# Designed miniproteins, single chains, continued (6), part 4

Each design is a single chain, and the fold is of that chain. pLDDT is the mean over its residues in the fold that is shown.

## One batch from the design tools (miniprotein)

Design m20115
Fold by ESMFold2-Fast:
Structure m20115 (fold): chain A 69 residues (1-69)
Amino acid sequence: VTEEAARAAVEIADTDGNGLVTYDEGVKAGFLLGLDPEVTEKALRAVDTDGNGLLTYEEAVKGLLEAAK
């Protein structure tokens, strides 16, 4: 998975376009990239340092790249 592909998947999953991604949207982006939903959710939780359930695009992309390793 490339950073470009991860970012495109996040943009598709962020249907409200507010620049923030929920865990559900992040898992959906991971699914579009062929990633396991459970592995993706764990990686997204690891990058959500404030634990508020919302990710920036940079955090979501980082989580997807970690899930793809």
Scores: mean pLDDT 75

Design m20116
Fold by ESMFold2-Fast:
Structure m20116 (fold): chain A 75 residues (1-75)
Amino acid sequence: MITDEEINDGVASILIAIGNLAMEKGDYDGAIELYQKAIEIGTGEVKKDAYRNLAEAYRKKGLTEQAEEWEKKAS
């Protein structure tokens, strides 16, 4: 049995994985967009993972204040 939340978390996990590929290629703006979508649909630990990855993407862009804000949401 799969719940709507489990389906959404699965999709969010896929979005995070694609965002991680964008990060590896230096497409930080693309990664940010994907992680934001993962946050919108994800719950629990998947949402926290998306916040951490979003913070890292902002750090890679030199946007340290924004990175710290997103990192706090992951705790």
Scores: mean pLDDT 82

Design m20117
Fold by ESMFold2-Fast:
Structure m20117 (fold): chain A 62 residues (1-62)
Amino acid sequence: GDFIENIVKKLKEALEKGMPDDILKEIIKDLVKEGAVKIDDLLEVAEKLGDKALVSLLKELL
């Protein structure tokens, strides 16, 4: 949905701006802990958008 796509786009933008992987992983973990997103949903959208770097990072969190 639009919500998950917007989150994936923001995560991609953060990576492109040079955010460290460990910090981005903590942000993603916090979003999952709060029940805002699921890793599987983020991974599906990231794969659809072809973002290999974000896909690799998300797979490390599975």
Scores: mean pLDDT 82

Design m20118
Fold by ESMFold2-Fast:
Structure m20118 (fold): chain A 64 residues (1-64)
Amino acid sequence: TETLRQLGDAYEQTGKQLEKEGKYELAAKHYETSARLYRLAGDEERAKQMEEKAEKARKKAEEA
């Protein structure tokens, strides 16, 4: 639904802000939640993009 997509957008934006602040673990969790919301909204392409961002953030968290 439109609501799920909007919620996905909000988590994506928060994830980007957290990543800029160096909070990589929290950013990864927000990207993972965004991916789930996009998938539920039927936006598989954006969900995959968020899963990729989450994986990159997780790797940065491990090497911080």
Scores: mean pLDDT 84

Design m20119
Fold by ESMFold2-Fast:
Structure m20119 (fold): chain A 89 residues (1-89)
Amino acid sequence: GSPSDYPAQGEQYAAQGNAALARGLATGNEADFEQAIQYYQQAVEHYRNGILALSSSTHTAPQSLYDNLKQAEENLARARALLAELRAA
């Protein structure tokens, strides 16, 4: 994919992660939390690749991309913690 596609793909995966997390919270279903983790991992990877691609020259990545990465990493950590709690019950 082109470097300009990474932020858009990251946003799409973050949205899919949010939807899966919401389902997991509503249902208590382990598979929904596992799906949320997978989508947030994809979001983090795409945002990191976008930052790297934009920062490979004298250009800098916009602050919003770093903010989106941080939010995706925090959501990933939360989804992992919730799945661990469910498995411990």
Scores: mean pLDDT 84

Design m20120
Fold by ESMFold2-Fast:
Structure m20120 (fold): chain A 61 residues (1-61)
Amino acid sequence: SEEEIRELLRKIARTLLNAGFDEETAIRVTKRALQELGYEASDELIREVVEEVRKEMEKAA
């Protein structure tokens, strides 16, 4: 489902951003990881989720 894909994207993005990867790298790696797990999401959705997670992490600092 879309909800499950969004949750998975958030977890991958958070892991990469916490590891010190920049936003652009996090987007590319998240897309690759999602494809390898057999899921599909638009580039727009992936970017949106990565940006949302980054902003949440900045607010929690």
Scores: mean pLDDT 82

Design m20121
Fold by ESMFold2-Fast:
Structure m20121 (fold): chain A 59 residues (1-59)
Amino acid sequence: SREEEAVRLRRQGLSHREIAEKLGISQSTARRLIASYYARKNGLDPNETDQDELVRQAL
């Protein structure tokens, strides 16, 4: 999925800007996809969780 692709690129050390460029999306969308992935893996609701905090904790 797009979320898994974004997370894989982020783990490789790419910035949100570079991920957005590779996937053809905005930086905000790239951050949201990564945050949603980790929220689900941690059993959290991505709509109610601080997405920036989730991304920081995961990476």
Scores: mean pLDDT 70

Design m20122
Fold by ESMFold2-Fast:
Structure m20122 (fold): chain A 84 residues (1-84)
Amino acid sequence: KEEEELLLAGEIALLGLRFNERNDEETVERFGKELEEKLENKELDEEGLAELLAERLGLGEEERRRIREEARERIEENRRRALE
């Protein structure tokens, strides 16, 4: 469960970074407010947040799978570095 939660958090972080890189500051702020409102109203959980970010980026299932793979690799890399 902890590993699944870390993977989801990593996916969300990577998707958020991609969204910020591809959009201007105004678009990022507007989307951020939309996310805050949906989270506060309990309309969106973490899985829904990842899905919404992927949709806004226009990512297909395979592209999203690659993002999850990248998140897993980064978590493994960070764990290894923390032990060094």
Scores: mean pLDDT 75

Design m20123
Fold by ESMFold2-Fast:
Structure m20123 (fold): chain A 81 residues (1-81)
Amino acid sequence: MKKEKIEEAKELLTSPDLAARRAGADQLVELVKKGEVSITEAVAFALLGIAQALESRDPAVREELLADTKKIIDAANEAEK
């Protein structure tokens, strides 16, 4: 179910655990590749990741959030082809 998978990815991405956030980003990338998430939705999630990175004062957390955001953007760009 598309909606259930998207909600699971959102829950993981908002987790305080960095490993869970990475799992959420990877799950969202797979959903984009399968066409189960729109380009607009993927971009909205990427913007959320950028906002969280800008608010983070931990360089390691910032780098991880930006890397996960890049994966989502790259998947969305590939899905348009």
Scores: mean pLDDT 71

Design m20124
Fold by ESMFold2-Fast:
Structure m20124 (fold): chain A 91 residues (1-91)
Amino acid sequence: SPLKEEAQRIIEELKELLANLDTMTPDELYDRIRTLVGRALRLAEASGDQEKVDEIRELLVEITRAFEAGDRDAVKEALQKLIELLKEWLE
């Protein structure tokens, strides 16, 4: 389905982000996070899954706090949670 294909693309780009996170500037990292979370949010909205919309919004808050704290490990953990949430569309 188109929703599963988009979920898979976002997951792949999030995995690439995780692999390259330590080589990115803070501005580059934030822009990539914002773009991918925004795409995940639009996917959840398109699916009509309000619970996933709410969970993605909560993850955006978690990612933003971790980023502002300079806690790179917490950013990685929050991004991994987003990957696991998106994988639910593949089941």
Scores: mean pLDDT 84

Design m20125
Fold by ESMFold2-Fast:
Structure m20125 (fold): chain A 78 residues (1-78)
Amino acid sequence: MREELEKLLEEAREAAKDENKIEEVLKILGKIVELVKKANDPELAREVAERLREIAEETETHKDLIEKAALYLERLAE
């Protein structure tokens, strides 16, 4: 699970650089959220949310989508 999340976070970072990859970004974010929900681990949810916010800082077009996913994970960490 953690290794799969690391891979998905790297895929999200690369896809976020391309404004034409909105569908790919949404798909990757959905997979990340589902894996974090299945783990039921607040510490993991917080770590993944922090990494998503870092990725959001690197993109102009997809920032809002990635930040929205991070916010959802932060709520899971409560």
Scores: mean pLDDT 81

Design m20126
Fold by ESMFold2-Fast:
Structure m20126 (fold): chain A 67 residues (1-67)
Amino acid sequence: SNDAQAFYDKGLELAAQGKLEEAAEEYRKALEIDPNFLEARLNLARVLMRLGKYDEAAEVLKGVDLS
């Protein structure tokens, strides 16, 4: 079975180690399995901002309803 949580958890570990591009890859894998995984989307945007990829971070956050 596909487990988006496992990829997300790996992304968190990589981000904590400063491996931001690898963390972004794992968050993207989580989102391929579960496109509605809000925590993965928010952490992907955060990592992209830390990488200086502001336009990509903004695109990731488009259509997120935080209401």
Scores: mean pLDDT 83

Design m20127
Fold by ESMFold2-Fast:
Structure m20127 (fold): chain A 65 residues (1-65)
Amino acid sequence: SRPPLELAKELEGKSLEEASKIAAERFGVDPERVLKAAKMLQKNYGLSPGMAAALAAGFLAGVTA
């Protein structure tokens, strides 16, 4: 699987909802779970939508580094 950081760059400028759908599809995880986790990351850490979605999807897929 590609590193979450590479995906985050591809998701720059997208909404949190759109970024979460794309990230979920790429990692094969539930888009609703990705969106919920991405909202939490954005609220608590001030991450961009693309970064929050990519990290949330990677985490849910078991890509913990």
Scores: mean pLDDT 79

Design m20128
Fold by ESMFold2-Fast:
Structure m20128 (fold): chain A 74 residues (1-74)
Amino acid sequence: MEEVEEETKRRLRRFSLEEIREAIEKLLENLKRSDLDYDPSLTLSPEEAELLETAHYLLIRGVSEEEIRRWIEE
């Protein structure tokens, strides 16, 4: 869990806050529309998959946008 958090922070530093926010929003829309039946990884490039994996981890942990910003800016 802790190691996954460090890996997530490292990945976040490769993306902008806007990219992370958009990925989270897109994932939430897909989950809401498909009742969790949609697997976004099936339709994504490797880079998009990495971004959405990161966003999914943040959603599962309930990380706020302010905390995401803190992780990126630190």
Scores: mean pLDDT 63

Design m20129
Fold by ESMFold2-Fast:
Structure m20129 (fold): chain A 103 residues (1-103)
Amino acid sequence: SIEELIREIEELIERLRAADPNDKEGVIELLEELARKAEELVEALNADPSVSAEDKARAEAAVNAIRTALELAKEEKDPERVAAYAEAAVGAAEGLIRIARRV
């Protein structure tokens, strides 16, 4: 359900905020899980006829932002920059949750 996906994404956001940015492998694993859950949430929102076309587009943009942050984090060696990409992904995920909570 959308409610279960929101809860799972919120748990991943908390885990990312608590993550050691020097543990790049752990941060990447959390970002990959966040991207998967965000994609599942967007699929659920796209299947819901009560969700506006504009909100569906914003949700898709949020998932694309999470995926971009993940790819940049994978290539990054500076832990401060890995942390910044993780924060960008968290921000996009929070935006996605706000859209989902309007349904």
Scores: mean pLDDT 90

Design m20130
Fold by ESMFold2-Fast:
Structure m20130 (fold): chain A 67 residues (1-67)
Amino acid sequence: SEEEKKELLEKFRKDLEETVEWLEKEKDEAVREEAIRAMRESVLVAPEEIREEVEKMVEEAIRRLEA
C-alpha cells in the first residue's frame, strides 16, 4: 500500500541520515568506501515498489559524503 511505502521510505531515510552523520566523522577511508559500497548494494535489494526513491536518497547521501 502507499501508506506502507511511505513508512518504509521514512524509516530508510532516518537510518540513512544516521549513517551519513556517522560517516562524516569517520576518518578511515577503507571504512567509508565499504559503507558507500553497502549503500549502493542496498538499492539493489530494496523492494521494487520503493527502489527508485531509495536510489535517489542513496545517491544524495553518497554525493554529500564525497564532497
Scores: mean pLDDT 80

Design m20131
Fold by ESMFold2-Fast:
Formats: sequence, C-alpha cells, structure tokens
Structure m20131 (fold): chain A 91 residues (1-91)
Amino acid sequence: SLADEIRAALDALRAAFTRAVESGMDPAAVAALRAAAARLIELVARVDPAAAAEIAALVGRLLAALDAGDLEAAWAELARIEAVVDALLAA
C-alpha cells in the first residue's frame, strides 16, 4: 500500500540520517540522506501536497542543522518529520 511505502521511506530516512551522522557527514552518506528525503516527499505528495510541503521545509531545516554541526537541532527536525508522517497515516 502507499501507506506502507511511506513508512518504508521514513525508515530509510532515519537510517540514512544515522549513517550521515556516524560517517561524519561523508558526501556519499549526505547524498543518500537527500535521496531518502526526496523519496519520502514524493510519496507524501501523492496523499497530501500540504503535508509534503511541510516535510520539505523540515528537511531543509534538518540539513541546515547538520551543516551547522547542531545534532540536537537535527534530531528535533527529524522528530517533527516523523510527527507529520504519523499524523498523516493516522488520518
């Protein structure tokens, strides 16, 4: 189902985020994180374009926090992405 694909994309985003952090922001790991985020946004847009726009904004903030080395802020933005997806899939 599309809901299962969205859950899988969110799990992939979490895994890619953890890998980017653990690698010390290796360019290949960051590229994988950007790709995982783009996939999640694409799938969410098929259900709710407004939720997809919110996730895109949160992804921008997450990436900015990682570029600044602010891991606490980056994790907070990831948690906000998760909350948007959870609310979408509960509806």
Scores: mean pLDDT 91

Design m20132
Fold by ESMFold2-Fast:
Structure m20132 (fold): chain A 82 residues (1-82)
Amino acid sequence: SAAAEREEAVDLLGEALEAVLAGRLDEALALLEELRARFPQHAAALDALIALVRAASVPPTEAEILAIAQAVNALVAELDAE
């Protein structure tokens, strides 16, 4: 169902953000690429989020973490609108 797909997407986005916070950018990218493959209707937003994670420092700065979190929250809002 669309609700189950939305819940799974939100869970994977949460895992990706946790990976970013832990400095595991490669793990975060793998999770986001999985999301992109499973939810092609959100490819534009996911590509933007993937670009932010790829551009992030290792370890990521507070400003980079906040930008990534904002992008995650925007995508969660997009998913909730459907």
Scores: mean pLDDT 84

Design m20133
Fold by ESMFold2-Fast:
Structure m20133 (fold): chain A 89 residues (1-89)
Amino acid sequence: SSSAISQARILADDEYRKLGGKEARQRAAESPEGVVDYENLKAEAAKRLLDRLEQEGAPKELIDGARTVYNSYEAERKAAEKAYEELKK
């Protein structure tokens, strides 16, 4: 549900902060490599959330929401990597 996805995004942001998300966001403003690093960190944070919820036996709806967030961030990460590769041409 949209509610579970919203909750998963908030929880993923907490994991992102633990991984130094503020510093990664600053680096993204400074270089194309920083953009890729930032998107990688977001996807990693979402995966850590998904893994934690599965370990804790969280409700299926929340796990499904976390999976949706992870899939979204993983797609953004792949798009950032592709854009960076195009810049090297």
Scores: mean pLDDT 82

Design m20134
Fold by ESMFold2-Fast:
Structure m20134 (fold): chain A 84 residues (1-84)
Amino acid sequence: KKEEYRKLVNRIIATKLRIIGLEFELELLKEELEKLKKDPNAPQSKIDEIEKKIKEIEEELEKLKEELKELEEKLEELEKELGL
């Protein structure tokens, strides 16, 4: 059980780092999209490409946040079993 606890903690840390990375990428893409929307010469294809990437990242973030919640719930149960 102690080894399972370590594996679960490591998975939670990895998932949190992935979420942080994607949130940072999402912020950068939103800034780029804002700049493109202010440029009257910006091709619509570039706007569409960035909007698609934003949507894909938002969907991945939603799934990762759900996974993180499940992992944290499993950690809480395991901590209870281990008397932590």
Scores: mean pLDDT 85

Design m20135
Fold by ESMFold2-Fast:
Structure m20135 (fold): chain A 92 residues (1-92)
Amino acid sequence: SLLDKIKEIVENSKDFSELEVNLKTFARKNGYEVVASTFATDVEKYIDKVQPGDIVVYGTEVSDELKEEIRKRGATLIESKIPNAFIVIRKK
């Protein structure tokens, strides 16, 4: 599935730069786009960019309250080991 392929990319990417490049390439090839991509400690500022049906790749420093807000917005969450990653993938 699309989600399984994104999870594979997330698990195999060693740093933010590799993760971002690989997710942008995958999204473009599959009729999706990366609408937000940040490596920041205050990812709360980016929550307003999340829409229903989005796939959000998040780092280990994202709070449980933020994860709940993302779920409430109707997005799918995928955890990355990269602490400050926040990437939003959307269908075109």
Scores: mean pLDDT 84

Design m20136
Fold by ESMFold2-Fast:
Structure m20136 (fold): chain A 78 residues (1-78)
Amino acid sequence: SHMRERINREIDGIALGVKKALPLADELEKKNPKFDSLGFIARAMAEAARIALETSDPEEMEKKVNEFAERLKKEALE
């Protein structure tokens, strides 16, 4: 069903977002022990889910999730 396909894609996106965000959060927390790692991961999860719903191509999804994670890291350092 369309709904099941969309939900599965969203789950895949969330999983990828967490996988990419965790090492970045660890790096940022080491530089600033008060860094909001949970908030960083939550934002990555939400955006990765959105990206996954926008594309059916796994390679494009991974590229966009990586680009988002890099932008979020830059924002956290500024």
Scores: mean pLDDT 78

Design m20137
Fold by ESMFold2-Fast:
Structure m20137 (fold): chain A 61 residues (1-61)
Amino acid sequence: KLTELRAALMSDDPKVREAAGAELVELAKSEPELVRRLLEELLKSPDPAVRAAAEAILRAI
């Protein structure tokens, strides 16, 4: 589940990223620490696009 959301956030397809972001924001309502841990790992990614996506989701929750 989390691995699939991580992969979706790395996609250049806006629809895929939007769906993953919406699921993470909803999951953060019940599991905020789990979502933050995932996003913190993505912020350590060597890919700047992945880090930008993780930062945007963190700002939304």
Scores: mean pLDDT 76

Design m20138
Fold by ESMFold2-Fast:
Structure m20138 (fold): chain A 60 residues (1-60)
Amino acid sequence: SSTHEKKMNEEQKKELKELLKEMKKENKSLQEIGDKVAQFLADKGVGAEEEEVQKLILEI
């Protein structure tokens, strides 16, 4: 989609995955992870489905 309703592209998914890896290494709580994910999505101006975010977390 080229409209304001954008989903994460592959590069943004990689950035989020690296952020999640760092948070996992630091033993962050699920709430802290959720807050950081929400901030990341807001900063990038993109949306993600909860299922997509959960899959990224599980892949780490």
Scores: mean pLDDT 74

Design m20139
Fold by ESMFold2-Fast:
Structure m20139 (fold): chain A 76 residues (1-76)
Amino acid sequence: MEGKEKAKEYLGKASEAAEAGDIKKAKEYAKKAVESLPKSVQKQFEEEVDKAIEALKAGDTEGAARHLAKALELIE
């Protein structure tokens, strides 16, 4: 899948930023991950990534990890 490796790279950077407490940077990398994928999969991937970001804002790091895992499953 085109952009899959790039999306994984950006999700990794988003996770690193979130662990450092930089939620703004985490959101920025998450958006770049979504934009790296074909439009056919972007909507479902974006939905899971948005849920992960919302969980991070609420301090739910476990919930965020679960949604990121679901996003990764969507791109294999």
Scores: mean pLDDT 76

Design m20140
Fold by ESMFold2-Fast:
Structure m20140 (fold): chain A 66 residues (1-66)
Amino acid sequence: MEDEAIDRLIESFKKNVEKYKGTNPEAAKLYEEAIKLLEDARKNGDFSAAMYKALEAYEKAKRVAG
């Protein structure tokens, strides 16, 4: 995967961390974990763990917002 695509995903997740940090800290922490996994994936090419963690964060945020 191109570095630019990974950088854009990381920036998107950082914005979600900032957005949820005060209202849903559990979702924010899951996005922070997804960022770390994306940084690891930059070295090993395995994005599955990062994507599953991001989905978990999204579902956590969605349930509280609903």
Scores: mean pLDDT 75

Design m20141
Fold by ESMFold2-Fast:
Structure m20141 (fold): chain A 55 residues (1-55)
Amino acid sequence: MKNLTPEALEGLKRMEAEGIDSDEAMLERAKKNSPELYEKLKEDVERRRKIAEQQ
């Protein structure tokens, strides 16, 4: 996660808090912003989904 700026990480957290927790919606947002963010966000979203399902 060091590849993401604090602003990028905060944006991702805001999307999740606002109920934009759809992988598709988050990835589309990141794809328009930066390819690097898109790749990192995709990995992070998948990771969080797995954790949430195990709760």
Scores: mean pLDDT 65

Design m20142
Fold by ESMFold2-Fast:
Structure m20142 (fold): chain A 79 residues (1-79)
Amino acid sequence: MKLSEIELNILETLEIAGRPLTTSELAEALGLSQSTVSKHLRKLEEKGLVSREKGRRTRYSITEKGKKALEEQVEEKRK
């Protein structure tokens, strides 16, 4: 999969957190603007790598596909 550095960092943060995170929580964790994180979350959702929880506060979770994509990218850098 073609993942940008920001997209990898979002997936990694979600996996480490082990819980759904809001756009603002991800922005704070990554030192990025909420607009930047939101843009990349939309792309990740389109790829099926994150799932969006609908509620008063929109939260995102990593999917099984997202976990596999992250693992493949980590293996590429580690091997």
Scores: mean pLDDT 78

Design m20143
Fold by ESMFold2-Fast:
Structure m20143 (fold): chain A 62 residues (1-62)
Amino acid sequence: SEEFEREVAEALVLIYLAIGNIDYKRGNKEAARESYTKAAELAEQHGLPDLAEEARKNAEKA
């Protein structure tokens, strides 16, 4: 269903954000940026604007 698809997408966005945060803290800025960018793209595709904005902001800073 649409609801389950969105829930799965949201979980995956959060996973990419977590990976980005881990890489950022480890000093792997480029890897962090790539993970944040993937999170932003997925969030935008699935109508998750708040997560998309957070991910884009983190990608810009990485």
Scores: mean pLDDT 88

Design m20144
Fold by ESMFold2-Fast:
Structure m20144 (fold): chain A 85 residues (1-85)
Amino acid sequence: MSEEELEREITEALVLMAVGVVRLLLKRGKAEEAVEFALEMARKLAEKGHVEEAVRLLERSAEVAEELGHEEAAERLRAAAEELR
């Protein structure tokens, strides 16, 4: 495994884990904390050049928010994803 391959695998794992944390926070009624967490993780990924993964994190998190009935959180996350494009 090259450093580039390892970085890709770590980035993909981080996105999956971050969406999982967002789901957990939303299920516990912590919508603001969920949005803040997703935005912070996406910002860090984008700063490292992983813009596509940052957008995916925000879009997946928005899908989870919508699924769980947090429509305002879903809208905020989708808006942030569009800004990163």
Scores: mean pLDDT 84

Design m20145
Fold by ESMFold2-Fast:
Structure m20145 (fold): chain A 120 residues (1-120)
Amino acid sequence: AVTVTESGGGTVPAGGSVTLSQKVSGTDIANSAVAWLQQRPGEPRQLIAAISSSGDNTFYAGSVYGRATISLDTANNTAYLNLNNLQAEDTATYYAAVSPGAGGGGTAAVYGEGTQLTVS
């Protein structure tokens, strides 16, 4: 089975930075589409960052544009989201999503349990 585990959340000061990690098991991350979703209290999950299986295309939501970087560590089957210049509005649960098999329109995304970030 494919699983994904998030880490790197916690309490971070406003204006600081954080790196969130997702460790993927059961599939090769190099052949998977990878995304991060943000869920603020009382709001639906919103896609904030994604990288294609080819690594050719990255996407960032306007709320994090210029502050976020998504990257892959294929040797450790891990993806990272680096968030800089943290704002109070970044306080949320962050969910990892991985779509095995290059994210072509037939494979359902697998979600992790989420990691909580609090900006103080």
Scores: mean pLDDT 82

Design m20147
Fold by ESMFold2-Fast:
Structure m20147 (fold): chain A 65 residues (1-65)
Amino acid sequence: PLKLSPELEEEAMLALGYARLAIAKRHLSPEEVRREGERMVELLRKKGASEEVLEEVRRYMEELL
């Protein structure tokens, strides 16, 4: 199992959000991408991601759509 410092965990969460949304855009409709992005933000929030990380994922989703 991968162990990260809090800073690296936030970077990993952000990277996960970006990768998932980028893949979703290639295969899903814009409506489905937005739904996936909303689910991703909620999952990251439950995992303890900072508001800064959540806002960056939301921003990336909006740029993608």
Scores: mean pLDDT 74

Design m20148
Fold by ESMFold2-Fast:
Structure m20148 (fold): chain A 71 residues (1-71)
Amino acid sequence: MAVVSGGTADPEAGGLTAEQVARATQASRLVAKAVAGEMSLEELREELRRLGLAEQTIDDMLAGVERTHAL
């Protein structure tokens, strides 16, 4: 089964730590800035990687921004 533990916010798991919540909040803020055109998709990817998010999570977030930008 596809199970991940440690490092990622894991919203499915519930019971997130304060650090995981803060990381997810920061990621959401970065996505919002990219959607608003305040940062490029490349900058968003770098910032999300800096936060230590899983590559799949980063790709999912970037895909959402790309759809919003209609690029």
Scores: mean pLDDT 72

Design m20149
Fold by ESMFold2-Fast:
Structure m20149 (fold): chain A 70 residues (1-70)
Amino acid sequence: MNREVAYQMQRLLDNKDFKGLAELFKKLGKDDAAEAAEKLATMKIPPYAISDEQNKLAHIIGKTLGELEE
């Protein structure tokens, strides 16, 4: 059920477990979101601002989560 999956993904996001989130996205066939989560797991947030790349990756993840909640 998409709602149960979205709940699990939200918990992973709350814990900043992007590796776990990437694995879950791969199992759902959301390869672009899985790749985005893997990149976020390896990136460090700049001390001054979030980079454009990090914003794009977060947008991909957020869009996928929104689609799963529908």
Scores: mean pLDDT 69

Design m20150
Fold by ESMFold2-Fast:
Structure m20150 (fold): chain A 78 residues (1-78)
Amino acid sequence: MDIERTLELLDRARRYAEEGDSEGVRRIAEETERRFPGLEDASSAMRMAARYAEEGDTERAVELLERTREALRRQMEG
């Protein structure tokens, strides 16, 4: 299911964000956008998280990705 695969991509993006790897987060965002164009909220959040990580705000990047993951998980459960 597309949501489950996107949750895996969000987990990978979060790991890159925790490491301060903004380019890694951006690459995951581009992969998500290409593979799951219907999940724009997820790819947009990943792009924003990449910008926060690039600015050195790793905590905000991680928080955004965690909130996005929680929202998608609720969508899958509902």
Scores: mean pLDDT 83

Design m20151
Fold by ESMFold2-Fast:
Structure m20151 (fold): chain A 82 residues (1-82)
Amino acid sequence: SLEKELEEIKKKAEKELDETTAARVKIYADAILDLYKNKDIKGVEYLREELKELKEKSSPKAAEILDELIEVADKMIEELKK
């Protein structure tokens, strides 16, 4: 499930990133999940664009984890359009 994919991303961030960056990843993952459960396609799309901007300013390791979040957001948008 997409919720399980978000949990795995949060765990990976806590293990591999600094506390501040890991906390930021967790906040975005939780916000995206909340919007997805509320069927807010535009909200998920908005946070996806914020994640892309954050990725450009992030370390390579953080960018890799943010890419995983963006991929989950893309899957959520596709699911909500069906």
Scores: mean pLDDT 87

